# Ledger of designs, part 21: designed miniproteins, single chains, continued (5)

Each design is a single chain, and the fold is of that chain. pLDDT is the mean over its residues in the fold that is shown.

## One batch from the design tools (miniprotein)

Design m16699
Fold by ESMFold2-Fast:
Structure m16699 (fold): chain A 85 residues (1-85)
Amino acid sequence: SESAAKQEREDLQKRAEAATKALTLAGRELSKIYLQQSSSKAQQVQDIIDWAQQHKDDPEALKEIEARYNEFSLELKEIEQQLRS
């Protein structure tokens, strides 16, 4: 029971670290694109990255981090599609 709960916490922490890294990479690419047109949009993306890094050890934050990563990933795909004229 205690061993299983400890393993689950370690697995959740690894998932949170992976999600935070993915969010950070996607967010940095999105921020670079936004910075060319809007410093405020670039700053909003950076604030989300900073928040995710501060909350990477919080299991309750994991769902939000994964949701934000999906949001950034979808936005990057949309921008890429639009840049194809």
Scores: mean pLDDT 82

Design m16700
Fold by ESMFold2-Fast:
Structure m16700 (fold): chain A 84 residues (1-84)
Amino acid sequence: MISEEMKKALDNAIKKVKEEYPDIEITDEAREVLLKYLEGITSNLEETVYRILKRAAEKAKEKGRKVITPEDVLEVINELQEKG
C-alpha cells in the first residue's frame, strides 16, 4: 500500500531534482514506476532486514563476536549493492 510517508519521500526527491535541474520534467509514467518500486520495497521490508541481519550475524560469528556491530551491517549492505 502507498503510504503518506512514501508519497512525501518521492515528492521531496522530485523537488530536489527540480531545484538542481529546473528544465527537467518527470513524466507521470516514471512517477508511477517509482511508486510501484517503493511498494515492492515496503512489502519485502521484513525479508530484507532478516537477510541483512542473518549475514551480519554470520560475519560477527566468523570474527568470534556474539554482537552484531555497525561494521558487520555495513559490510552486508555493500555486498548486496555490489551484487548485480
Scores: mean pLDDT 71

Design m16701
Fold by ESMFold2-Fast:
Structure m16701 (fold): chain A 65 residues (1-65)
Amino acid sequence: MSEAEREELIEAIRRAEASDPSIAWALVTGAFLRAMARGMSLEEILEAARAADTPLGREFVAETA
């Protein structure tokens, strides 16, 4: 993981939060799956979700913990 990968994930979560509510959850879930495919650990993904400080990010942390 690099800082750029973390920033990309945070930006993707924030973009999902700003998107149409009907697709926002699908977009955030897709961003997390792509981060995992790129080699980010679950812990790194959860930290990025907390750093984004969005309702969708918090819900993903709750579902995963």
Scores: mean pLDDT 75

Design m16702
Fold by ESMFold2-Fast:
Structure m16702 (fold): chain A 143 residues (1-143)
Amino acid sequence: DSLLKSAMHQMDAVRTTMANLKRNVDEASTALRKLGYTELADRIRDLAERAAEMVARAGDYLRKAVADPANAAKYLDLAYEYARRTHELLRELVEELDRGAKLVASDSEAVSLLRQAGGDARIGASLAENLARLLRRLRDELR
């Protein structure tokens, strides 16, 4: 009960962070395009969109695990895999945002937007890692 509530709470925290990240990545991407860094702008948007897809899948499988106890172990394994994939994509996004900030170092507004998105991506990565840990622990209780 307590562990499931922790996993659900962590899932909600990841979703909220992803919504903020998507908005801030879109603003950072727009700034990069104006400065001529179109490829980097596309790359950070793609990474954020792929991470959001992985979060949605993790949430769907966590809900299926709760709704269908007979298959909960299988659904928790899938939720864990997608949470882990989210962490990996957000870590890659952090690296690309940090690279972007160095490229546009002379533009204080663009640097600020990239650093804001980078902060959200770091928070999201940490939350996704914690979610994966909670999902694995919850899965272990069903063995």
Scores: mean pLDDT 90

Design m16703
Fold by ESMFold2-Fast:
Structure m16703 (fold): chain A 110 residues (1-110)
Amino acid sequence: STVLTQSPSSVSVAVGGSATITMTTNNPNVGAFVWLFQRPGQLPQFLAAVTSKGEVFVSPDRPRLKITKVSPTTVSLTIENAQLSDTGVYYGEDYNTGVRGQGTTLTVYD
């Protein structure tokens, strides 16, 4: 079974800064990794994905996001030129199983 962990649990960044969030797994055979974003009171929305073959998909309304597959078990999400609208909870997920990390809370301040 796949276990996903995220680091850090929370991060704060100034407007215009950059933040990197990482997910790690005990399963090197995950077929696709997904990043989801949730604003308070809303359902999680798709942000980005990377497949085991290295194919990258980023939501076109989030061009300041960069997803990197560091290794078969590690994926990072970088929020570049952070905006107040980037504030919320970011979840890593194994697309095939639906196994999700605990979430990382990002706070952007002005």
Scores: mean pLDDT 86

Design m16704
Fold by ESMFold2-Fast:
Structure m16704 (fold): chain A 73 residues (1-73)
Amino acid sequence: GLVETLRRIAESFEEYAKWAEEQGNKEAADLARKGSETARRYLEAVEQGNQEEAEKLRKEIDEISTKLNKVLR
């Protein structure tokens, strides 16, 4: 379900941040940590039934993913 997917996304961002930091890529690590935080906030908004906040946070996750892909190039 959505809750499980969002938890997995948050965990994946955290794992990625640790890996990026170990590689000396602070920009990628910071961006991935922001992704993890945003995914957790999205989960909270979904659990609270706040559809407007959830949609906003979903867009923020998409933007973070786009920026992370550019930094990794």
Scores: mean pLDDT 81

Design m16705
Fold by ESMFold2-Fast:
Structure m16705 (fold): chain A 55 residues (1-55)
Amino acid sequence: MKAKAEKLSDNTLKVSGKGATVYLLDGSKIEIKEGESKILNRNDIAKIENAELIE
């Protein structure tokens, strides 16, 4: 999958593209769908799967 996590600021990431999964520190997860993007606070993120980190 060609999903991306892009650094927007020191504490902010934009995760976009089909198949990326974001795991949050509260134990929840967000699955990114085709054509979807999410802007997330880095401090809330435990890990990101199936996305390229771009800084």
Scores: mean pLDDT 77

Design m16706
Fold by ESMFold2-Fast:
Structure m16706 (fold): chain A 88 residues (1-88)
Amino acid sequence: MGQGTATVELDVKKGDKITVEVLSGSDVTVAIFRDGELVATGTLKPGEKLTFTAPKDGKYTIRVAARGDATVKVTVNGKEITLEIKGA
């Protein structure tokens, strides 16, 4: 397997900000899904952030992937979640 992945699922309200930040490690590909549909994507280097404002209430899935180890912070509504990616 070539990539490590981590996923978090969140209940989000319209207007909430989802911020994904790479704290350390490898470049990270971020994908944000709402009810299974891709709504945002990007590739972040360490120190970079992706901020997405939710257009609708719903269940949002944040999937992060890296080719090596990486530490990612997800912030939503003052809640911080740290995701550890172990690269293959």
Scores: mean pLDDT 82

Design m16707
Fold by ESMFold2-Fast:
Structure m16707 (fold): chain A 84 residues (1-84)
Amino acid sequence: SPEELRREAEEALAGAEGILDVLKNTDLSPVEASNLTVAGMLLASYAENLAREAGDEELAQRAETVRKEIFEVGDKKIAELRAA
């Protein structure tokens, strides 16, 4: 149902947001930062797709925003860690 798809999208988005917080706020190796960036982007993309299937455009846009932020934060963190 659209309601179940929305719940699953919200759960996946919460997971992606958790990964984003780890990327921002913890000491990581370059490999750990790379793996978390990929995992977070996949979770956010999954949330976006589920939200669109549920017809929840607001939730889909939130997931897209989180995906883009994970990419930007992850890319910068990986570059900084590799330069050290």
Scores: mean pLDDT 90

Design m16708
Fold by ESMFold2-Fast:
Structure m16708 (fold): chain A 57 residues (1-57)
Amino acid sequence: MEKEIKELKEKVKEKMENSSPTSATALALRVIGLEIEYELGKITPEEYIAELKKLLA
């Protein structure tokens, strides 16, 4: 699961690099929010993976 999370985070980062500044900022804020929730134990690794996949859709 941690490897999948890391790979998905890298894909979101690549999407940010290929996006407009506004879209990149929105994606970055969403990722930060998800990371905080995951670190606080508010979401599971599976939920974190699902949310990261939604950011790539």
Scores: mean pLDDT 80

Design m16709
Fold by ESMFold2-Fast:
Structure m16709 (fold): chain A 78 residues (1-78)
Amino acid sequence: DKEREARLLINRGGLAYKEGRYDEAIKLFEQALEAAKDSRPDVRAAIYYALSQVYEAKGETDKAAEYRRKADELLREA
């Protein structure tokens, strides 16, 4: 089940983020986004928001802003 896979990847990415493993968190959230590509807009928006937070923590403000905009766009479609 791709939805279950996405949920597990989101949880693992969140744990990596909390532990300061930002590059691992990004990879896990990118995998979650691929698993969730056919999921509801709110699920995909949550993953984009998580990616935005990780990039902001890394000081990559332009990428953080890009993912935040992608999340906001999906939430307007939901």
Scores: mean pLDDT 86

Design m16710
Fold by ESMFold2-Fast:
Structure m16710 (fold): chain A 72 residues (1-72)
Amino acid sequence: SMKEEGRELILRGIGLILRGIGLIFEGELLLKKAAETGDQALAARGQALIAEGERLLREGRELLREGERLLG
């Protein structure tokens, strides 16, 4: 049913959003440590995690919108 599909999309969207937030937080911590230590490899890793987290937030938001549409 469309309502079951909508609920599954909402749950998947929430999961991606939570994972995205976690990656952004981890990336920001790595960037802070990189700034304190001058470690360019940590800076690159932090930037990559933030970019991936932002991608997951966008995908999760899209799944939430689609799920809400199916639920009415």
Scores: mean pLDDT 91

Design m16711
Fold by ESMFold2-Fast:
Structure m16711 (fold): chain A 91 residues (1-91)
Amino acid sequence: MTVEELIAALDEAARNRDFARGRAIQAELRTYPAEERRQAQLRYSVAQVAADESLSIEQLREALEELRKNKVPQELIDRIEEALRRKEAAA
């Protein structure tokens, strides 16, 4: 299981209120370097925001501005910009 798969599984366990599974996944995540976990969490969070159809155009703009302030890699910024463009085109 990759770090990204573990983060996705942890989020699913949290949504399902499966706290025992969540604790087991967190223990496995702790075997990975902290920086690798941080980078994988950032990629996962950006993917979730980009896929969240409930977010308003304004909320996507705020997320984009926050990523730009934090000097996040351009490829992650591009994901939110693409989600924003799709939502604006659908409005």
Scores: mean pLDDT 80

Design m16712
Fold by ESMFold2-Fast:
Structure m16712 (fold): chain A 68 residues (1-68)
Amino acid sequence: MMTLEQALEELEEALRRHEEKPPPKENVEGLITFADTLIAIAERQGKEELAARIRELRERFEKLLEEL
C-alpha cells in the first residue's frame, strides 16, 4: 500500500512530466480520481495538512484537464 507521502510525490512527478509533455486526458482524469481517494483517506485519518497539499495538486490537475 502506498503511503500518503509517496502518493504526493507521485502526483508532483506527474506534474513535472506534464511540463515536458502533456499526458493523455484519460491519464489526467485518473490522477484526479486518485487524488480524491487520497484526500478522503487523509481527512478520515485527521491528516489535514496532507489533505490540503493533495487538494492543491488536484486543483492543478483540474486546470490541466480544462486545457485538454
Scores: mean pLDDT 75

Design m16713
Fold by ESMFold2-Fast:
Structure m16713 (fold): chain A 100 residues (1-100)
Amino acid sequence: DEAGTLAAMREIARLVDEGLEAGLSPEELLERLRELVATMDPSVLVVALLRRAAEEGDEAFLSMVTLVVILAADWEEGVSFEELLRRLEAFSLGGDVRPV
């Protein structure tokens, strides 16, 4: 869902920008982001990925949030949705998935 994905990314980027301007600590910002993501539709791919990262730990969640903020900025600058998905997928795979 392109519209749902873009709306979710923009809302996350907005919360990060507003939180930083308000002088929230990284811990306070992370808590508010977790609460926001928990209220979002998990059928949206980016929301599902953020929820998974939140379950894996604060470092994984922060990394995914950082990527989402970058991708939201890229979208506002005119990067295509297909290119945004490619970047998100590449990050989620951690580069080459090596068979164990």
Scores: mean pLDDT 74

Design m16714
Fold by ESMFold2-Fast:
Structure m16714 (fold): chain A 93 residues (1-93)
Amino acid sequence: MMEAERAAEEGADAIATAALLHAGESVEKQAEEVAKVARQVAAMMKGRVEDAVEVLRRTKERALAALDELGASQEVKDAVARTLDEEIAAAEA
């Protein structure tokens, strides 16, 4: 669906934007704040998108690619991946 692709893109953009906004903070604080945004994105998807699991998987792929291009630390990428994997598992249960 074009709507599902757009939702995944908007979610990934929100996560990448959070990383940019917190780039001046410690890596630990940046990872915490970016993971918080990833959780908020996942909560929004679960409540409003019919295939939330598929959209979350696409969001994870796009977000990690965007973070990698931005030169985000491995700790930030790991925090986002872990948060979205937990949210995907919860949505599948």
Scores: mean pLDDT 81

Design m16715
Fold by ESMFold2-Fast:
Structure m16715 (fold): chain A 66 residues (1-66)
Amino acid sequence: SLRDELYEKAVEIAKKKIKEEGEKLGKDTKIELEIVNNRFLKGVIENKNGKLEKTIDLVKIVTELL
């Protein structure tokens, strides 16, 4: 369905955003991704300097695609 297609596209966009932020922090950066409550993509970005958590609302991205 269109709803499922938009959701899948939103997940791909959100994953790309978190990966791009992790890449900016340099080499040897670990990125872990989790979908929470089928609404949020949670990213944990970790390197030698510490941990950064970023949460992206998938519904917000779906709204931007409409």
Scores: mean pLDDT 81

Design m16716
Fold by ESMFold2-Fast:
Structure m16716 (fold): chain A 80 residues (1-80)
Amino acid sequence: SSAERERLIEEAERLREETLEQIRRDPSKYEELLLEYQRRMDELVRRAQELGLEDAQRYILQLAAELGKEAYEIIKEAEE
C-alpha cells in the first residue's frame, strides 16, 4: 500500500514535470500535450482508486488541476 502510493505519486509528479518541459520546448503543442497529460493522469487516478489509495487519488487530482495554471504561465511568457 505505502510503496504503491509512493510509486503513483512519483509517476504523477514525473508526468507533470515532463509535460511542463515539453510545453516549454514547443508551446505550439500546448493543447495536444495537455490533453495527453490529462489522459495519463486519469489512468493514475483510476489505479489509485482501484487500490483504495484515497490520499494518492486526491493528490494526483490536485496535480492535474494545477498543471493548467503552470502551463498558462509558460504560454504567457512565450507570447510576451
Scores: mean pLDDT 82

Design m16717
Fold by ESMFold2-Fast:
Order: sequence, then C-alpha cells, then structure tokens
Structure m16717 (fold): chain A 93 residues (1-93)
Amino acid sequence: PELSEEQRKKLDKYLELASKYSLEILEYADELIKKNPELSKEKVRKIVSKAVAASLRLIGEAIQMALEGVEEEEAEKRLREIKEEALKELEEI
C-alpha cells in the first residue's frame, strides 16, 4: 500500500532531522581526525566506523519511526539521544 499523507510528512521531517544529526556526527569525527594527525590507523578506523554506524542508525530509526507513526516529540528525543550517545563515544576514543 502507498504511504499515508501523515506517514509521508513524518518521513520527510524525521529524515531531515536524522540527516542533520548524521552530518554533525560525521563532521565531528572528521575534526577529531584532523586535529590529531598522530592517531593510529586502528583508532582512525574505529572513529570512522562509529560515526558511519551512528549515521546509518539515525536514518534507519527515522524511517522506522515515521512508518510506525511515532509522535514528533518522541521521534526528536530518540534521534537527539542517538546523536548525543555517538558524540560521547567518539570523544572517548
């Protein structure tokens, strides 16, 4: 069946937020690598892998929440929590 107008509107909004947070995570990871040129190849790979995984998780969760009709406030909270967790994990590397 086709997406409802409500599902389409939520999908657009949640994907926009997820894309914004994904870019913030990826930019933070890039800055960490650029500011620390002495990082081992293993640590660089770990940073990139965590940033990419978090980005994919944000997009996947945004799609799933929109399709399930999750309320905007709850969706925004969950996406923000994923971003904050990812940034904290990157800082601990």
Scores: mean pLDDT 87

Design m16718
Fold by ESMFold2-Fast:
Structure m16718 (fold): chain A 65 residues (1-65)
Amino acid sequence: ASAVEEERRKQEESRAFAEEQVKKALESKSKKEAIDLLEEAAKYAREKGDESIAGILESIKEELK
């Protein structure tokens, strides 16, 4: 029970971080900077064990190419 709740909380933190990085990427005047921010966010999400969010961030990065 507690382990499942802890995983849910980590996923929420990863999503909040991802949302923040996506906002920064959208505000970026440089396509390269936007891609770099999304790559950093995807790496962070993967390190937290949230591969779903990492995949979404990688998809957004590909859309910006």
Scores: mean pLDDT 74

Design m16719
Fold by ESMFold2-Fast:
Structure m16719 (fold): chain A 66 residues (1-66)
Amino acid sequence: MDPLYEKGVEYARQGKWEEAGEYFIKFLEKADKSDPLVKLIARIVAQELRKVGQEELAEKILSLIE
């Protein structure tokens, strides 16, 4: 499992959405954006962020995939 993604999940579990978002963005910036699994992960993360009211962060994450 990717260490950047793991750290994002850890911060999210602590309710530290700003830090969680930073690590998820770092993960996605380094990942192959054409990979369907990377796109799926980005969509799942964005959906979870929206559920907790982090709409702008969710939109930023989705903007990193094409």
Scores: mean pLDDT 79

Design m16720
Fold by ESMFold2-Fast:
Structure m16720 (fold): chain A 66 residues (1-66)
Amino acid sequence: VEELLKEIAEELEKEGYTMEAKALYDLIERKLIPSVEGLTTAAEYFKEKGLDKSAKLLEELKKKVE
């Protein structure tokens, strides 16, 4: 779970989404697991932005927290 969140955050940083990356790093630091609803919303958001890799990683994370 933590590794997937970190990979998503690094991908977002590379694409210039620094605020979103920082939010994911904050979740990792606080040891918080995002809700299934939150992960679904985030995946849809990233898909709209054309960040297909980040969206796919969020879908994989969602499967692991269910």
Scores: mean pLDDT 72

Design m16721
Fold by ESMFold2-Fast:
Structure m16721 (fold): chain A 94 residues (1-94)
Amino acid sequence: MKETLYTGILKKETPEGEEVYLALLIEYTDPSKNELYVFEDVSTKYKGKLEEGEDAWIFTGEKIDEDVTEEMINLLKNSKNLINKNKLVKLKLK
């Protein structure tokens, strides 16, 4: 396929401990078209953009009411790949 699908866990460190979010990244040949979905749970979804900052990756996203395809959910269930293994992800959710 021309698209590469990455699934994984985005980690955020807080004073109370480490928070984790399930994520699906759809990567295209043109990186400006990359789409990232962050899941709080199966029903709560965020679609946005992932950009590299100085100390961390930054995800900026908005809550969406669109249905996730069964294929996307299956990829999330079957993948344990970490997105940004070496950097914290800062989440800007609306």
Scores: mean pLDDT 58

Design m16722
Fold by ESMFold2-Fast:
Structure m16722 (fold): chain A 62 residues (1-62)
Amino acid sequence: MYEEEIEELIERLKSLQGVESEALREAEKLLTGLITGAVPEEEREKAIREAREHIEKAEKEA
């Protein structure tokens, strides 16, 4: 579940490569933090939600 959500968001991020969007940059930072373990465990769920919101925003603006 958790890993599947991150993988889904990464795939969506890859589909948006080349889009000049601040929301996309924020999503990339959050997903990188989740992948590298830089996001504390208590903030992981929040980071996933925020990354999803940024990706959705970038998709609407692309």
Scores: mean pLDDT 76

Design m16723
Fold by ESMFold2-Fast:
Structure m16723 (fold): chain A 93 residues (1-93)
Amino acid sequence: MSVTLHDLARQVGLDTSRVSRLVQRVRDIQRRSRQGDPVASRTLDQIGRILMDTMIQVQQLLDQGDVDGARQVLTDMLDRVFDLFQQYDRILS
């Protein structure tokens, strides 16, 4: 019924450890957003759009049998999201 980001990572042969770190970090930023941090809210909006676009693209590539392309898209997304986490951490410093 619903495919998780971990399920997609496993299907394309990626280590799920980065996905687990992403989920944990998103939950930390969500907590700060609920406390009224506008930078956290903006960061979550950017990450949410990236994740939705990526999941759609990965599913389309998998439907076409392009596992290597799906893996590349998911890897690029993880790198981009972790760069956004690093930018957010610099603002807090």
Scores: mean pLDDT 82

Design m16724
Fold by ESMFold2-Fast:
Formats: C-alpha cells, sequence, structure tokens
Structure m16724 (fold): chain A 90 residues (1-90)
C-alpha cells in the first residue's frame, strides 16, 4: 500500500541520517514512531524547502498533503540526503 511505501522511505531516511547526523536520525525515529504519513510528508517538505513548521502550519500542511505528495516529498528528501552522503565520501 502507499502508506507502507511512505513508512519504508521514512525508515531509509533514518538509515542515511544515522551516517550523516545521528542526532537528527534519533529525532526522525521519534517522528516516524508517533506521526501519521501526512505528518511525515509535511516534515520532509519543510526540510526540502528549508522552512520551519509552527504547530498551526503543521496542522494545515497535514490537512492539505495527500499520501502521494507525502511519498514524493520523502523520496526527494532521501535522494537529497544520499547525494550529501556521496559528496561527503568523494
Amino acid sequence: SLAAEIREVAEEVIRVLEELDPEAAEGWRHVVATSSAQTLGAVARAYLDRTDLSARSAAEAEAGISDEEALEALRRLLEALRRELEERRA
């Protein structure tokens, strides 16, 4: 299911973050354990856009984000993190 794919990509984000930023990885484990797929997408989008989510903005983002948009945001975040890891090792 799409929700399962969202969770799978979020777990891959955690694995890449464990090598780049262990503190961020711990934060993401908490978010993945306690948040909906829509919340995960909103957090990934905020990271990509370099914006801060307030409690109000997060609720609005969750209401507006589809599962497909959440998956795309997480996949884009994963690709960006993988590129950073490759650049760091090059």
Scores: mean pLDDT 71

Design m16725
Fold by ESMFold2-Fast:
Structure m16725 (fold): chain A 69 residues (1-69)
Amino acid sequence: MSLKELAEEFEKRTGIKLSQSQTSTIVKILKENVGKKSAKELAEEIEKATGIKLSEKDVKILLELVSKT
């Protein structure tokens, strides 16, 4: 799955629109921290890096989508 396809699927499931730069940053954070941090800790890291506030449910959707990249 491409970063563009991931961003489009995330918007379809959550209503949250991600820019290309935000999508790239989020995917990097998730890949570096998968299995090391909780969904809550990942949401906090994403907010800190991108300014986007995500719920734990939103982060779990992103983790599912990233597993297909």
Scores: mean pLDDT 82

Design m16726
Fold by ESMFold2-Fast:
Structure m16726 (fold): chain A 87 residues (1-87)
Amino acid sequence: SLVEEALKAIDELLATGEAIKPSLSPKEQAQLEVLFAIYEELKKWLKENPEASLEELEKKAYEIFESRLDEFDEDVKEALLAGNEPP
């Protein structure tokens, strides 16, 4: 199902975050924890809405991210919005 695929994708993102965490500064780790909180909130919503459509999932993900964006440092917000491309 779409919700199951989304949950697997979130788990993979969380695992990736944990893998890079040891190479991050304490300040960067704190910012990553905010991102993890966003994903945990999304996972909770997905469990409550197993029949959610792709549109509903995308809207809710955006809503959660926007509502917590102020919890990041301003420079980190800029970096997150720009995205990270591998070398």
Scores: mean pLDDT 77

Design m16727
Fold by ESMFold2-Fast:
Structure m16727 (fold): chain A 98 residues (1-98)
Amino acid sequence: MEEVEKVVKDLIEAAKNGATTEQIGEALRKMVEVLRKLAEQSPEKAREAARFVIDAVKKAYEESKKTGDEKTIQNAKAVYDGARAAARAVLAEVERRS
């Protein structure tokens, strides 16, 4: 799904490249939008996409730890924590509709 791949790319770029809080927030809002659209088509696809995004940003966070740069690590952690919160919110909505 091109939209899911774009969300992953935008979040990984935010994690690696010192994105502002506003830029991270915008990427996370787009993630929520894409996951909600998938949930309307299939709850299973939304869960799969959420896992895919979370796995990708988790890898970016783990990679950031290898840099030894505190700012890079903190930024990647903010993206990872935000993505997990966004995914949980959408999946909770999906469960309530089940």
Scores: mean pLDDT 82

Design m16728
Fold by ESMFold2-Fast:
Order: sequence, then C-alpha cells, then structure tokens
Structure m16728 (fold): chain A 77 residues (1-77)
Amino acid sequence: SERDKELAELALERAEKIKKMDPKEQVEAGKESIRWHLEEQRERAKEEGDQEAIEEVEKAEKDLPKLFEDIDKEFKE
C-alpha cells in the first residue's frame, strides 16, 4: 500500500539523519569509555609501579585522537 511506502521512506530518511548523528555521538561516547578504561589502566599500572605499562597507556592516549579521526572519516558525509 502507499502508506507502507511512505513509512519506508520515512524510515530511510530517519536512518540517513541518524547515520549523520551516530558517528559523532558514537565517537564522543567511545572517547569517554576509552578514557575511563585508560585511566583505570593507568591507576593500576601506577599501583604496580610498572613504568612500561604507564608508558603504554600514555601512547594509547596519544593514538586516541588519530583513531577517532579515522573513525570520523569512515562515517563522514
């Protein structure tokens, strides 16, 4: 029916709009999650006194902006 076609068209429009928003929102949520994980890892390494582990966490932090930039490029429109 024509109503089914209209619903499908609305669903596609919503999907396109969500697609434009999702990457940015996903990146922000991912940043917070990864930051918390890195902070936990850093605290643990600090508790252990593992300098190499601390340096690994710092390197991961430096890689985060590039990782998120690559993700943004994949979904950028």
Scores: mean pLDDT 70

Design m16729
Fold by ESMFold2-Fast:
Structure m16729 (fold): chain A 59 residues (1-59)
Amino acid sequence: SLKEEIRERVERLDGTPASYQRLAGRIMDYIAENSDRETERELLDYLSQVIEEHVRRLR
């Protein structure tokens, strides 16, 4: 699912540009095909949750 793919890419962020490009590419592809306002809101809410969890794991 999209959520699983995004979560996996966020969890694999390692400080390299390549890891960020993989995450950004997936988000851009999804928004290009699913640009409804509600879909965008749900994506941003989910990203906020997963990013916050990842940030909490960084020191």
Scores: mean pLDDT 80

Design m16730
Fold by ESMFold2-Fast:
Structure m16730 (fold): chain A 82 residues (1-82)
Amino acid sequence: SAVEEAEKLYEELKKLSEELVEAARNGDIERANELGRKMREILKKIEELAKKSGEKRVEEILKEAQKIADETERRAVRAITE
């Protein structure tokens, strides 16, 4: 289902988020940028699922995914500047 697919994409996004923050902490900016591109691709897939399915649960997952992306950016900036 679209919900199950969105949930799997959300779990993958969370894993990429942690890998990105770790790359940033280690000063691996090239890897952090690559992981950021992968996260954006996953967000686009969730957005497409939300638009195509019209399911409220997929829209809720999209909002949570956007929060993860925003938090990842904040954490990565802190990791670089600290």
Scores: mean pLDDT 87

Design m16731
Fold by ESMFold2-Fast:
Structure m16731 (fold): chain A 90 residues (1-90)
Amino acid sequence: MSEEMQKLQEQIRSAQKEADTLAEKVKELRAKVENAKEEMKRSGFETEEIKQLEEELATAEKRLDEAVDTYNQLSLQHQQLVQKAKAAAA
């Protein structure tokens, strides 16, 4: 395996781990927003925390989209390197 391909595989693993971490954070923030809205329905009090959680969720979702895009780009580069290696071996 080439050094370039090894480095790319490491970058893909790192990008996947980051995307997975961000996906978990998005799920946690969605649960917190839902719980805060349920608490608001129960108590009748609107909290500033709900707005902050919704903003954090929007930011986390954007970061997740960017991380997924990075993963997809790296995966495409890896596929291109595999094809080039196969062509060189033929």
Scores: mean pLDDT 79

Design m16732
Fold by ESMFold2-Fast:
Formats: C-alpha cells, sequence, structure tokens
Structure m16732 (fold): chain A 56 residues (1-56)
C-alpha cells in the first residue's frame, strides 16, 4: 500500500481539476430543472475561480 500515496496523490491532483469541472457540469445539468438553476447563478464554476483568486 505504500505505492498508493505516490500514484493517487499525483494523478488525483492533476485529474481532479479536470474531473471537478466536468462533475460540476453534470451536477448542474441534473439540478438545472430546479435547484441547480439557482446554484448556477450563485456561482457555478465561477465561485471556485473567485475563491482561488482571492485565496491566492
Amino acid sequence: MDAEAGGRGGAAGDGGGAAAASQEGHKLYFNSVGSGELAERAGGPRAGRNAAQMAG
């Protein structure tokens, strides 16, 4: 189980960014017919970007 730290950390970090974007699109798609529409207007991926800019 020692190798899992190297493989999971590196790949997860890189893939996490792209996967997160895709996941948000899928999540908003399902919730767009109701609650998702408000969540999307509230920030969608933009909220994450603003948070990163302010934190950075």
Scores: mean pLDDT 47

Design m16733
Fold by ESMFold2-Fast:
Structure m16733 (fold): chain A 92 residues (1-92)
Amino acid sequence: ERAERLRAELERVYQDGIETANELKKAVEDPNASKEEIRSLRLKLIAKFLQLVGLQVEADILGDEEVSQAAREAINRFRELWKEIDELEKKK
């Protein structure tokens, strides 16, 4: 079913995004990390965020409230991670 495929894709994108966010946190706190490395990781994280937004829109069109809600929660978690990373970068 399309709903099962959307759930699997959402979980995959979410996990990839969390891994990217963790790599970005390490880069931001690393005094030897270049601004280019940090920028590259930020762009990867933005790409995952946009994929989650696309999955939410697709779930909404299909009337899958469960997947739509899960995508919305993942998007909110990514926004909080982004704020956390920005605060870490300012402390450096």
Scores: mean pLDDT 82

